# Ledger of designs, part 82: designed miniproteins, single chains

Each design is a single chain, and the fold is of that chain. pLDDT is the mean over its residues in the fold that is shown.

## One batch from the design tools (miniprotein)

Design m2859
Fold by ESMFold2-Fast:
Structure m2859 (fold): chain A 72 residues (1-72)
Amino acid sequence: SEAAEALDRGGAAAVAAGANAAAIKLITQAGHYLRQGDNKKAAEMLRQAAEAAGTAAAREALLRSADIVEKA
């Protein structure tokens, strides 16, 4: 799905940009909610991951992913 692809790309980009362990845990939780069909909760987890992320690039990638997931 578009939401799953956005989460995979955003998560990979955030990790490449230096996302910390806390952010990675929240990205994993977003994937769990997305598999349950809860796009709103998945987007919330991605926004929390963006807040936890240690770099601006990781934060940007996660916020972009959250917007796509929420709208899908």
Scores: mean pLDDT 85

Design m2860
Fold by ESMFold2-Fast:
Structure m2860 (fold): chain A 90 residues (1-90)
Amino acid sequence: MSKETIEQEVAATMYIMSAAVHILIGEKAFEKGKLEEAIEHYELAIEYAKKAIEEAEKIEDEEVRENLIKAAEELLEEAKKKLEEAKEKL
């Protein structure tokens, strides 16, 4: 239980971190007018946030599961909003 719980938490956290990094790269590309590059990174952020939710749902600890799902959902919503903003400026 403890080892498997840690592995599930690490997997979810790694996907959350990947989503956050791609949002940051996308924001930097957007600021430089590189809209196609920004779109690509926001799409990757959406994919990683969705994977984070999927991995977090496997966690048996309800509090840890709910916290990680919430973090991943917030990143998913942010990435989707930024993706639409970038597409509107093409």
Scores: mean pLDDT 87

Design m2861
Fold by ESMFold2-Fast:
Structure m2861 (fold): chain A 62 residues (1-62)
Amino acid sequence: SRDQQFTRMEKRMEELGASPADLERFRALWEQGRYADAAALGTGVILRLIGDETEPFLLELR
C-alpha cells in the first residue's frame, strides 16, 4: 500500500507540474524510509498546486 501511495502521489505531483526539486525531495524522503515526512511534503505540494486546499481530506502517512 505504501508503494502504491508513493506512485500515486509522485504521479499526481508530476501531472500538476511540481518542480524537479520537490519531486527529488519527495523521492529522497521515501527512499530514506521517512514516509510520514514524504507524505506530508507530497500532500502540501499537491494542495498548493491545485490551489488552496481543493482536497483538504488528503491524509498524511504516519
Scores: mean pLDDT 73

Design m2862
Fold by ESMFold2-Fast:
Structure m2862 (fold): chain A 70 residues (1-70)
Amino acid sequence: AAADALSDEEILKIANGELPATVAQRAAVLVKAAERGILTDEQRDRIFDVDGDGTVTPADLEALRAAYAA
């Protein structure tokens, strides 16, 4: 699974915007970060903002949930 393939270094790089990430990879980062406690609230909110408009919408949450379930 995408979540199982990510290292802590890759998670931090995605959270900081240093690596481009798919919606599936963003969902995987959230799962791994929740298990490890390695993300700040700002980094988490950046990952939840899937469309990059600076606003977390219900559509962003549904996209992440769908990608995680796939």
Scores: mean pLDDT 63

Design m2863
Fold by ESMFold2-Fast:
Structure m2863 (fold): chain A 82 residues (1-82)
Amino acid sequence: MSLHEQILKGIDKLIEMVKNDNISPEDKQRIIDELNRLKELLEKGLAGEVSDSEYFIAAFLLRTFINEYFKKKTGKEYKFDF
């Protein structure tokens, strides 16, 4: 599976985890909005609307965000299979 496919699946899984998490509605909405924004940026990358540099930065930020969120909520880092 490509890095892009792994990251998109990770975002979808994280959105579901956030939706079902026991955190404030304000924090849920903020996190979901940020994830959806980054997901849209990566999807535009596939369509050739985003530069390689912007795509790599978005992927790096998403990986960092996902890892920080899972570590904070579960005590474990999110493991990407790539």
Scores: mean pLDDT 70

Design m2864
Fold by ESMFold2-Fast:
Structure m2864 (fold): chain A 81 residues (1-81)
Amino acid sequence: SDAAWAARRAALAQANNSRFDQLVAEYKKRAEALGGPDGEEALKLLDKSEEYFQQGDYRKASVLFTSAAILIIGREVDLRL
C-alpha cells in the first residue's frame, strides 16, 4: 500500500539522517579540539553542510563536509609532524 511504502521510505530517511548527524558531531568535536582559525573555518563548513542536508541538497552537503574533513585531517597531520 502507499501508506506502507511511505512508512518504509521515512524510516530509511531517518536512519540516514541519524548517521549523518553522528558523523558531523564527531568532526565538530575534532574541529573544536583544533581551535584557532582553521578549527573555526571547519565548524562553519560543517554548519553549512548540515543546513544543505536539511534542505535536501545532498551534493552541496557532501562537498562542504568533505572540505571540512580535509581541513581538519590536514591540520591534525601538520600538528603531529
Scores: mean pLDDT 83

Design m2865
Fold by ESMFold2-Fast:
Structure m2865 (fold): chain A 55 residues (1-55)
Amino acid sequence: MSIAELEARADAIRAQARARVAALDAQGDVRGALLEQVLMLAELGELFVEIRKLK
């Protein structure tokens, strides 16, 4: 698996989370927006574990 594919996946996770945070913020759901940011960090953490498996 290429580094470019992993970067694209990370970028997709960030872009999707940004869109969801913006939608929740527009609704005034500050707690939902914060939770979405935490979930984004968890997804990036899982991706990092996958990268480590490629030793």
Scores: mean pLDDT 76

Design m2866
Fold by ESMFold2-Fast:
Structure m2866 (fold): chain A 92 residues (1-92)
Amino acid sequence: DKEIEALERVTRALVEAARRLGAEEIAELIELMGKAEKAELAGDEEKAKEYREKALPLFEKVLADPELAEKYREVLEEVRPVAEEAAEEIEK
């Protein structure tokens, strides 16, 4: 429960940060990655693989575009405190 709740909170923060930067492709990538991790935590390896396969082309596109890659970095940096707090809650 704590792991899934923490994942959902971090994923939501990342998606909101990406949308504030106008980076819809990054928001979609993050949502797919979050769904994949949630499926894996639930033991649904088939669904996790499906979401990862959908995320891969978007991830490759983001890495190939210097502007999108920089926005992705900004999103990760902005959400780092939320991710650190979530990690502490899982460990507790």
Scores: mean pLDDT 80

Design m2867
Fold by ESMFold2-Fast:
Structure m2867 (fold): chain A 56 residues (1-56)
Amino acid sequence: GADEMMRRARGSPGGVQIAVALDAVRKDGVEEALRAAEKYMDDTTVEILRRLLREE
């Protein structure tokens, strides 16, 4: 599920950046956090984040 994907993402390169982006999603909104994430994460990480945001 989404929680496990998030735990795996934290173990990936850029896991810290993922955590920051997800925190922003919960506060400021989905689209803005995804846009920020795209600048600092690889394509695979961005895809994981998109899936999590779609489920929200």
Scores: mean pLDDT 62

Design m2868
Fold by ESMFold2-Fast:
Formats: structure tokens, sequence, C-alpha cells
Structure m2868 (fold): chain A 74 residues (1-74)
């Protein structure tokens, strides 16, 4: 479901953010992990959801990844 995928997105983003803090990753390394997460989540979204729901959830992923990167940059 859309709800299950949204929950999974937040969970996986939180895991990437925790790893970055715990391992003191560089901004470049964090960006690479975020882009990998985005790619994997987009693939799962396109495989699981209809095109309308997929577009909405992909927009959420892009927004969340951009926000996480900006916060880590500061």
Amino acid sequence: SVSDLVTEIYKRLGEVEREAIEKNLSLEEFKEKLEELKREMIEQIDKTLDPEDAARVKALVESLVRHAYKEYEE
C-alpha cells in the first residue's frame, strides 16, 4: 500500500541519516548514500504503485532527500 511504502521510506531515510552521524560521513559520502536510497525507493515505488500514486510518492522521496542533504550540509 501507499501507507506501507511511505513508512518504509521514512524508516530507510532514518537509517541512512543515523549511519552518516555514527560514522561521521563526509557531505559527499552522505550525498552518495542518499542518491542510492532515492534510486532504490523510486524502483520499488514504480514496481508497486499505479502511476498517479507513484508520481506523488516519488515527489515525497525527492523532497525528503533534498531536505536531509541540506540539513547535513549545515
Scores: mean pLDDT 85

Design m2869
Fold by ESMFold2-Fast:
Structure m2869 (fold): chain A 78 residues (1-78)
Amino acid sequence: TEELQKEVAELLEKADGGGASAVLSGGLGRAGYTGEEIADIINSLSDEEQKELAKKYLPLLSEEGVKTALEHLKTGIL
């Protein structure tokens, strides 16, 4: 899981805000936010703010959540 978190963090440095939003959605969901609240939060943030918040929430993701974020980041960059 820590190795996958490192890969996600490295891809976040290269990604646009769209890639960061996938990590944010997972992290905010684990923090107890609803889908509606998550959408409102993400839509209120700039690309840079999304990246910073995504990095903060990355450690809160489950192993499956990290894998999902990694897949979205790879697809968005490639």
Scores: mean pLDDT 68

Design m2870
Fold by ESMFold2-Fast:
Structure m2870 (fold): chain A 84 residues (1-84)
Amino acid sequence: SMMAELEEQAKRELGRLLSLIKEVYELVRGDPEAEERLRALLERFDARLTELGERKDFEGAIAVLQEAIKELEAFKEEILAARA
């Protein structure tokens, strides 16, 4: 089923996002300003992902997950560059 394939892709992208969140959290831990920025970034996606999941809009969920991963990767690079 095309829907089952999209659901599995959404699950893989979610796994990637969760791993990246953990990695970035470890980088910003003990820096209150950076921790607040991470929290704000995650809150922007949480409600959207929850709604899309409840609607079984896995194509929309994949797009939002990929957007979140890209923004979180950019944030990680910014933090690393600032501390170089």
Scores: mean pLDDT 87

Design m2871
Fold by ESMFold2-Fast:
Structure m2871 (fold): chain A 94 residues (1-94)
Amino acid sequence: MEKRIEEIVELVQSRADIPREFAEEAARIILEYKPDFSNEEIADLVVFAYVMNVPLEELRKILEENPEASAEELKELILQADVDRGLALMKEAI
C-alpha cells in the first residue's frame, strides 16, 4: 500500500501544486474503497477533489455511498458535492 500511495502522490505532484499531506490522505481513502482503480485514475480523482475543494471526510462519504461508481462517475459526484456545499452556505448566510 505505502509504495502505491507514494507512486500516486508523485503523479499528483507532477500534475498540480497540491499539499503532499492532502494527496497522501486522499489517495489512501480512495485505495480503501477502490483498490482496483489505476494509479492514474486515483491521482486524477485526488487532483479533482482538491480543485473542487472537497473535504476528505466528504470524499470518504462519496466513495462509501457509491461502491460501484467508476472514476468518471465519482468526478460527477465530487462536482455535485461542491455545488451542494455552496448552496448550503448561501442558505445559512440569509
Scores: mean pLDDT 77

Design m2872
Fold by ESMFold2-Fast:
Structure m2872 (fold): chain A 76 residues (1-76)
Amino acid sequence: LSREQVLALAERVEAILREHGLPELAERTRRELVDLAERGASVDELQRVILRAALEAGDEALMRELGAAVKEATAA
């Protein structure tokens, strides 16, 4: 993934988490994804950060939204 794609994914993930009432998790997850974008981390590392956020949230609809965002970012 390009830096721009990871940053776009970070913004989308933050928005999804905030919309579900998880602002602290949203801020933490965004910071982790931005750090990964800047150091050139792997797709696996990005997926692990987002999966961890989804598991902490514990909401099936939120998990589906986060999974879709990751799939779109990693398939393009």
Scores: mean pLDDT 80

Design m2873
Fold by ESMFold2-Fast:
Structure m2873 (fold): chain A 63 residues (1-63)
Amino acid sequence: DYEKKAEEIVKEAEENKSDIEVVFKSAKELAELYKYDKEVAEKAAKRVAEITGMPVESFLPKE
């Protein structure tokens, strides 16, 4: 279930927003999820961007 995977990624980033390694792991997992479900991955990436203060482009493939 891609929605559950996205929620897990967002929650881990929210709980560890000051840990750059966890944030980078979240970015990698969201970029991978984007290949299977762009809508779910994009929503999760926007949430992680808001939580971390980083640009959304850090969590999505460049278009």
Scores: mean pLDDT 76

Design m2874
Fold by ESMFold2-Fast:
Structure m2874 (fold): chain A 99 residues (1-99)
Amino acid sequence: MSPAEQVLYAMLDVALGREIKSDDELIPTSVLRRALEALAKGLGLPELPPLPKAKTVTVAEAKDLLVRALARALGRPLPRSDAELDALVLEVMRRLQGK
């Protein structure tokens, strides 16, 4: 698991209140909402990204939505490689630690 994936899992673990086992695990959409609200507050975002209408999402879908929110918060394009994802997540962590 890459460092960026570990951070994304950690964000979802905190919002869920338990350890996530895999990307194909289903989590409540309310958990994703809490994770996005925490990121929006931490990064000073006024708006939350749109959430799916389904009651549950896969962890893979939740990670994709978190990555999109992070890219938008930093004004960056969506990462196309693991290295770009690691760079994006590292920038977010530095901003959150600096507040």
Scores: mean pLDDT 74

Design m2875
Fold by ESMFold2-Fast:
Structure m2875 (fold): chain A 80 residues (1-80)
Amino acid sequence: MEEELKKLEEEREKRAKEINEENLKEIKETEEYLKNNELTTEEKRKLVSETVAANLRKIGDFIDEYLKELQELRKKAALL
């Protein structure tokens, strides 16, 4: 069980890095789009808001997956 927890933590750290890289890439792409296109204040605000919302959803999904994996480990521990 402790070895499974260590593996889960390592996988979590790897996934967190991947999500962070994806989020940074999306932010940079949004910044480049804002610089290269003549947009209204409303269009800029919508694009930034959508990018932030997408980033938060990825973080939320990651947390949900981690909690599900923890619950599965707890169930397996109770079965042993």
Scores: mean pLDDT 79

Design m2876
Fold by ESMFold2-Fast:
Structure m2876 (fold): chain A 103 residues (1-103)
Amino acid sequence: SDIVPLKDPKITDKELIELREKYKDLSDKELKLEAEIYEGMARLYYAFSVRFKDEEFYKKSLEYLLKAYVLASLLPVKDLEKAEEANKEYEKALKEYEELKKK
């Protein structure tokens, strides 16, 4: 699995907070599966954004990627360096998503 647990991600978006609350009682195995599903959806919409040159598909890709990261934040951190790298990718994706939401 390409999903890396995050260390203390800054989750301030209300929709992402609500998603985290909804899934907080799932087992690590179920959380990993749900995160992998959202990551798969992100990859699919990214491919559509490239193929169709449609910004709405790119926005959907970022939305699902952020959901995958938020669920991964509920998993135990075993590799601190990888978790810090994943946090940077999360923050980058969050900025891009917020910019697209303003359009």
Scores: mean pLDDT 81

Design m2877
Fold by ESMFold2-Fast:
Structure m2877 (fold): chain A 76 residues (1-76)
Amino acid sequence: SFQERFRRLKEEIERLLKEAEDPEVIKMLEQARRMVEEAERLYSKGTVEDKTKALALLLAASGEVLLARRKIEQAK
C-alpha cells in the first residue's frame, strides 16, 4: 500500500540519520524527509493530480535515500 511505502521510507530515513556523521549526508536525508512529508500531504488530498505528484516525490525521496545510504557505506 501507499501508506506502507511512506512508513517504510520514513523509518529508513530516521535509521540513516542516526548513523550519518557527514553534514552533507544529513542535509540530504533531511531533504528526503521533507519530500516524504509533502508526498504524504498531497496523497491525503485524494485527487488524481495530487496522488500523481505524491508518487513522483516518493520516487525522488527514495533516490535521495539510496544515494545517502551509499555515501554512508563508502565512509565506513
Scores: mean pLDDT 86

Design m2878
Fold by ESMFold2-Fast:
Structure m2878 (fold): chain A 64 residues (1-64)
Amino acid sequence: MEVDEELAEEMLEEIEKSDIGKAGALTSAFMLMAAEQGKLELGQEFAKKVQETFPELKDEVINL
């Protein structure tokens, strides 16, 4: 499956409708697919948008 901006928007919409756990899993899956296709910048942009929607995800990673 090709990773592009349209897929990023669809995944972001799904994340906005899901809980934090599912949002984290979807974010990881998208970033992995973007990295495998050499689209690191798109993956980084997607991660930033997810962090804007779910700031708790970043706090959960740095907890303890």
Scores: mean pLDDT 71

Design m2879
Fold by ESMFold2-Fast:
Structure m2879 (fold): chain A 82 residues (1-82)
Amino acid sequence: ADAEADALVAELAAGAAQAQKAADQGDLQKAYDILSDTAKRLQPRLLDFGSRASDDQVQRVNQAVADAVAPLRDALQAAVDA
């Protein structure tokens, strides 16, 4: 259901925001731990959702995951390139 996709997207966005704050403070380990904990917590819900969801709903959740990871990936790359 769309409400379930909305809830998953919201929790991914909240985890991403917390991880981004840690990364902005230079704590890349904490940023990684926040994203890892969020992924571990959401994994059973994502698997259950994926088995029942439409392709559009799955794509929307997958995009939210990609958006959540992109800032941390970019921050890690910037730290390596510094």
Scores: mean pLDDT 75

Design m2880
Fold by ESMFold2-Fast:
Structure m2880 (fold): chain A 70 residues (1-70)
Amino acid sequence: IDEIKARLEKLTSELIDFAKEKGDEGTAKFIEQLLKRVLDMLKTMNENQAKNLLTAYEHTIEQIKKMLEK
């Protein structure tokens, strides 16, 4: 679980920096709030649930990044 937590934080930090570079502070703030919520959910999850959440989160982050690239 600690590895999944670190991965979530790294992905989120990278996307926040990217959104700020694009001048989209609203999206950066939204992503910060999303991470806090996801970390709270992890506290009640087992390892398999946490892995599934990470996979879904990675996909969501990638979609947001593509939207910011336009």
Scores: mean pLDDT 78

Design m2881
Fold by ESMFold2-Fast:
Structure m2881 (fold): chain A 70 residues (1-70)
Amino acid sequence: MDKYQEEVEKQLLEEMEKVVEEYKDDPSLAASRITGLAIRTLGDGLDAGVGEVSGKAVVKAMKKLDKKLE
């Protein structure tokens, strides 16, 4: 459980960081793409029967991204 959550969190964080770097001059487009990544991650988790774990991974990835942007 923890290993799966950590891997999903890591992958999502890396994808979100790439979006922030690529669209740093367009916060609206960056936000839209980050939202799409979060929805995809949640959908994949729901389909796999692990929606709660995927939800926790999304929240933790978002918190880590926020700290890195400080």
Scores: mean pLDDT 78

Design m2882
Fold by ESMFold2-Fast:
Structure m2882 (fold): chain A 90 residues (1-90)
Amino acid sequence: MAEVEAIAASYEPEAEAALAAGDEEKYEELGIEAARRVAEAAGRPELGERIERALREAKKAKEAGDEEAEKKAQKELLAAIAELARAVEA
């Protein structure tokens, strides 16, 4: 818990700066990096990889107009986040 909170807090200033600057790409990359570090701290680095892959697949599907692929990627993202939440509470 404390380590996860410290990881999240370390990204807040840069995330706020990216949002204020309208830098959506940097904000997304910071989110992916934070998720990977949280997963590593929870002892489940594969969950960070699943979250990153699902986010990138969702973005790719949205840009291509593939609603079915986007929904599939969103479901995988939610599943990976749920598993990560259970891992950090263990």
Scores: mean pLDDT 77

Design m2883
Fold by ESMFold2-Fast:
Structure m2883 (fold): chain A 69 residues (1-69)
Amino acid sequence: VKEMESEVLPGWTASVLLLEGSGEALALIRGPDGELYVAGMKTDETDKRKALEEIERKIKEGEITPVKL
């Protein structure tokens, strides 16, 4: 799992897991105070960065709501 700075959520860091063979991507998102959230979607995207960007964009647009861990 590669953790990286979020491009759409200032002060947040994110990492992505692609679940091979399931058509799903999960993002683990850490807030500036260390709070952890998870968001997921179905996707045929195989590039982890592109999958993360899509998840983050959907969160920013209100299509996906991250679940607090």
Scores: mean pLDDT 67

Design m2884
Fold by ESMFold2-Fast:
Structure m2884 (fold): chain A 67 residues (1-67)
Amino acid sequence: TTEELLEAAENAIRFGDNAYEKGDYETAVKYYELALNILDQIPASDTRAQELKKEVEKKLEEAKSKL
């Protein structure tokens, strides 16, 4: 369901954030990419998914800039 996908994406973001905090940018990138793949399965009309996607896209760009 949409709610299950949102929860999975939020968990992936938390793992990515944890990796980023520890300086493991390669792992952070992988989790942020996973979160985006999950969010892409949710209809674009979902406001929460759209907000998370924007946040993750920014985090992914920042993590990639560290590589």
Scores: mean pLDDT 86

Design m2885
Fold by ESMFold2-Fast:
Structure m2885 (fold): chain A 63 residues (1-63)
Amino acid sequence: MVDLEELAELIRKASLKMFGREPERSDLSDEAFLRALRTVVEMELGVPVSREQLLEALELVLA
């Protein structure tokens, strides 16, 4: 199981690299953003990441 804190840090880095900014709360409803972010995170980790895990880690980033 992927550590949520590790996943949150990876999400921040991936978002900054791909979009030039950290995730915002409005991104939680942007399906294109979520798909792109999930793809990059999965490639970096070398393991599949579920939509639920991605959303949990995003909430941690946004807290």
Scores: mean pLDDT 80

Design m2886
Fold by ESMFold2-Fast:
Structure m2886 (fold): chain A 74 residues (1-74)
Amino acid sequence: MKVNDSTLKLEFDRPVNKAVVGLAIMKVPGVTGIQFISDRVFYVFLEPGTDQDEVRKKIEEELSKIPEEELYTK
């Protein structure tokens, strides 16, 4: 009930492909939306009552399936 259980901030050290990252994150159950702040900073909106740690772990798993050349723009 308390604290920031509705939004995750993701920050990347390099510019990422917004479409590729967005699609990967949206595959994760408990994600309701994404806001792109920049090519490196994303806000991920979660369903109320969703475990942030569980969603973060699943996002990390989905992102790890993407080749680095597709994940990062050059």
Scores: mean pLDDT 76

Design m2887
Fold by ESMFold2-Fast:
Structure m2887 (fold): chain A 64 residues (1-64)
Amino acid sequence: RLYLPTEEAREEAERGRERQKRLEELVRQLREKGVSQAELDEIARATPSVEAFERALEEKLAEL
């Protein structure tokens, strides 16, 4: 219990927010290059975690 201090919770939230922003930037760039929302959704379904999804988006961007 109580092994998760308020500052630690804030750090986790900040890390999540930074990852969310990076993810949004990747999605925006992919959509600008013609990748459809359906393709992005398919990648999201195929990836079991947010980290895997982020890597898949980076690889798609590198291919373009």
Scores: mean pLDDT 74

Design m2888
Fold by ESMFold2-Fast:
Structure m2888 (fold): chain A 81 residues (1-81)
Amino acid sequence: MSDEEIEEQLATLEQDLAALEEYLRNNPDLPEELRQQIIAALRATLGQLEALKKQTDNPALLARIDALEARIEALIAELEK
């Protein structure tokens, strides 16, 4: 996978995460089943990001992946309260 393809994937994931963060802020009374599904999807995304890290040596892309992983981990921690 090229750095350009990784950048495109990261941009999509960043947009999807921002939309999810906004949705969760506006919907605090989330059903337990949906909450667990979202946590599972976020954990799957962390696995995808780890796979992307193995495909690039670009420090700017690695920093973006690290930042996105931190955001996802924080969101999982919030949802698991």
Scores: mean pLDDT 85

Design m2889
Fold by ESMFold2-Fast:
Structure m2889 (fold): chain A 71 residues (1-71)
Amino acid sequence: SLQDKLAELQKQLDQAQAELDQYMANIKAQIAADSPSSQQVFDMTKDLMVKMAEISGIFVEIRSVERQIAS
């Protein structure tokens, strides 16, 4: 059902959010440990953008399912 699909997407969002929180904590620790080079900053930014894109994709799917339920 659409409700079951929404529940599964919400579980995926919770998991992705937990992974992002862990990733951000690791970046913060890395920055605090040393002065990062421009290359290291670029690599960290690139990885963060990938994680944010994954979360954005899940949000788009959730909104699509919510619209189907509302119609």
Scores: mean pLDDT 80

Design m2890
Fold by ESMFold2-Fast:
Structure m2890 (fold): chain A 94 residues (1-94)
Amino acid sequence: SMAVEAVNRLVEILEEVRKVAGEKTKPIVDKLLELIKENRPKLTELDTAIELLEKAIEELEKMYKIVDEKAKPVVEKAIKELKELLEELKEEKE
């Protein structure tokens, strides 16, 4: 399932961001990971996976404004990869 693969990739990307997040921003990533865990049974559905990806992108864009300069390249890459993944999921819904 493309939705399952997308969610697995989202988790991988969030774990990479978590490594550089620092004390101030780590709770944002942890909250997103918990949201994924709570909604796992619904994440086989394309619409649910799309909504979750959109929420993750929004939260990471907010996080980008407050992370240390050293962490910005990792967060920027994560946002870009998630936006590409979101577009792929939206194409499958057609």
Scores: mean pLDDT 81

Design m2891
Fold by ESMFold2-Fast:
Structure m2891 (fold): chain A 95 residues (1-95)
Amino acid sequence: TPLQQQIDSLVDQLLAEAKKIADEYFAQGNYSEAIRVYMEAVALSTSVHLAARNPDNTQLQDETIAELDRLAAEYPQLKPILAQIQRLLDQLHAQ
């Protein structure tokens, strides 16, 4: 659907932004945080992909939203894109 395509595009943007944050940590010599931010973004991208394909699964939606909120708290730089993903998931679930 057009909404699923928009979510997929935002996930690609999320991974690009997470890579920028990871590259900054790597440049600072903080390799553990560089690996962590990228791995958490990849894990979330998988959850979002599954949630977008299963909009009627309330448990999966709730768990994915909790992951979005957690990542936003850990990496405030990602809050705007994570909020956009949540809004589109909510819109898709409401259909």
Scores: mean pLDDT 87

Design m2892
Fold by ESMFold2-Fast:
Structure m2892 (fold): chain A 110 residues (1-110)
Amino acid sequence: MKENIKKRFESMSEEEQQRFKDTLARKAELLAEIARLSGETDLAKKFQEVADKIREAKTPEELADAYIELRKVLQEALEKGSPEVRRAAQLLLNGYGVKTLEALVERLKA
């Protein structure tokens, strides 16, 4: 599985890799914010640590490792998280993007 993810990233241009990294990191950062607003301090820290790892990744292998780590934290959120965090994790796993997660953050702040 990791090798297939790595090969996918290696097939991307540098611009495509950077866009993928920026989008993935932003999704993890938004999940950290949703977890924080929901009182889920440990999950918020884990999502933020993964976001930082994604932004710092310099190779396709490091990016693949960070992506796999994000999926593990998403699975933990689905099993142990509050209803809001579980919903956000489900939306991300079902292919919803940054704009959907930003809307959830705004709803939690209201």
Scores: mean pLDDT 84

Design m2893
Fold by ESMFold2-Fast:
Structure m2893 (fold): chain A 87 residues (1-87)
Amino acid sequence: AEALRERARELYAKANELAEEAVKIVEEGGDAEEAIELFKEAARLLLEAHLLQAEAEGRLTPELAAELEAKVKEEEKKGIEEIKKKA
């Protein structure tokens, strides 16, 4: 359980770093495609972190996994749309 929580924390931190880098690229008028790829990677790591955290808490079910995946996918789509609007 502790190892899963530690891994989840590491993935949350990495996801945040990548998301911040994507935002900085957009704010500086950089390559929107590069920002989108970083944001997609951040979303992937965020989903993995959520799944590991749920497993560590003994809450992971197929239903919760599907809900977390759907939520992260929706947030990813919205973020990509915003990046494209600012580019």
Scores: mean pLDDT 83

Design m2894
Fold by ESMFold2-Fast:
Structure m2894 (fold): chain A 79 residues (1-79)
Amino acid sequence: MVEEKIREIEELIEKAAEAFRAGDYDTALEHLDRALELLRELYGLSEEKVEILREMAELRIRSKGNNVEAGRRYVELLE
C-alpha cells in the first residue's frame, strides 16, 4: 500500500536523523539512500532525479556535520 511505503520512508528519515545526531554520518547516508530508493519507486522518479536528490541530501548532511570526517569515512569504505 502507498500509505505503508510512506510510513517506511518516514521511519528511514527518522533513523537517518538519529544517526546524524549521534555523529554517525555514514549510517545516516545509508538510511537516506534507502528512503530515496523508496521515493523513486513510489513516485516513479527517473534515475537522474534520484541522483540530484541524493546529492542535495548529502550536501545538507555535510553542511550540518563534519564534512571532512564524513568524506574520510566514505573514502575508506570505497577502498
Scores: mean pLDDT 64

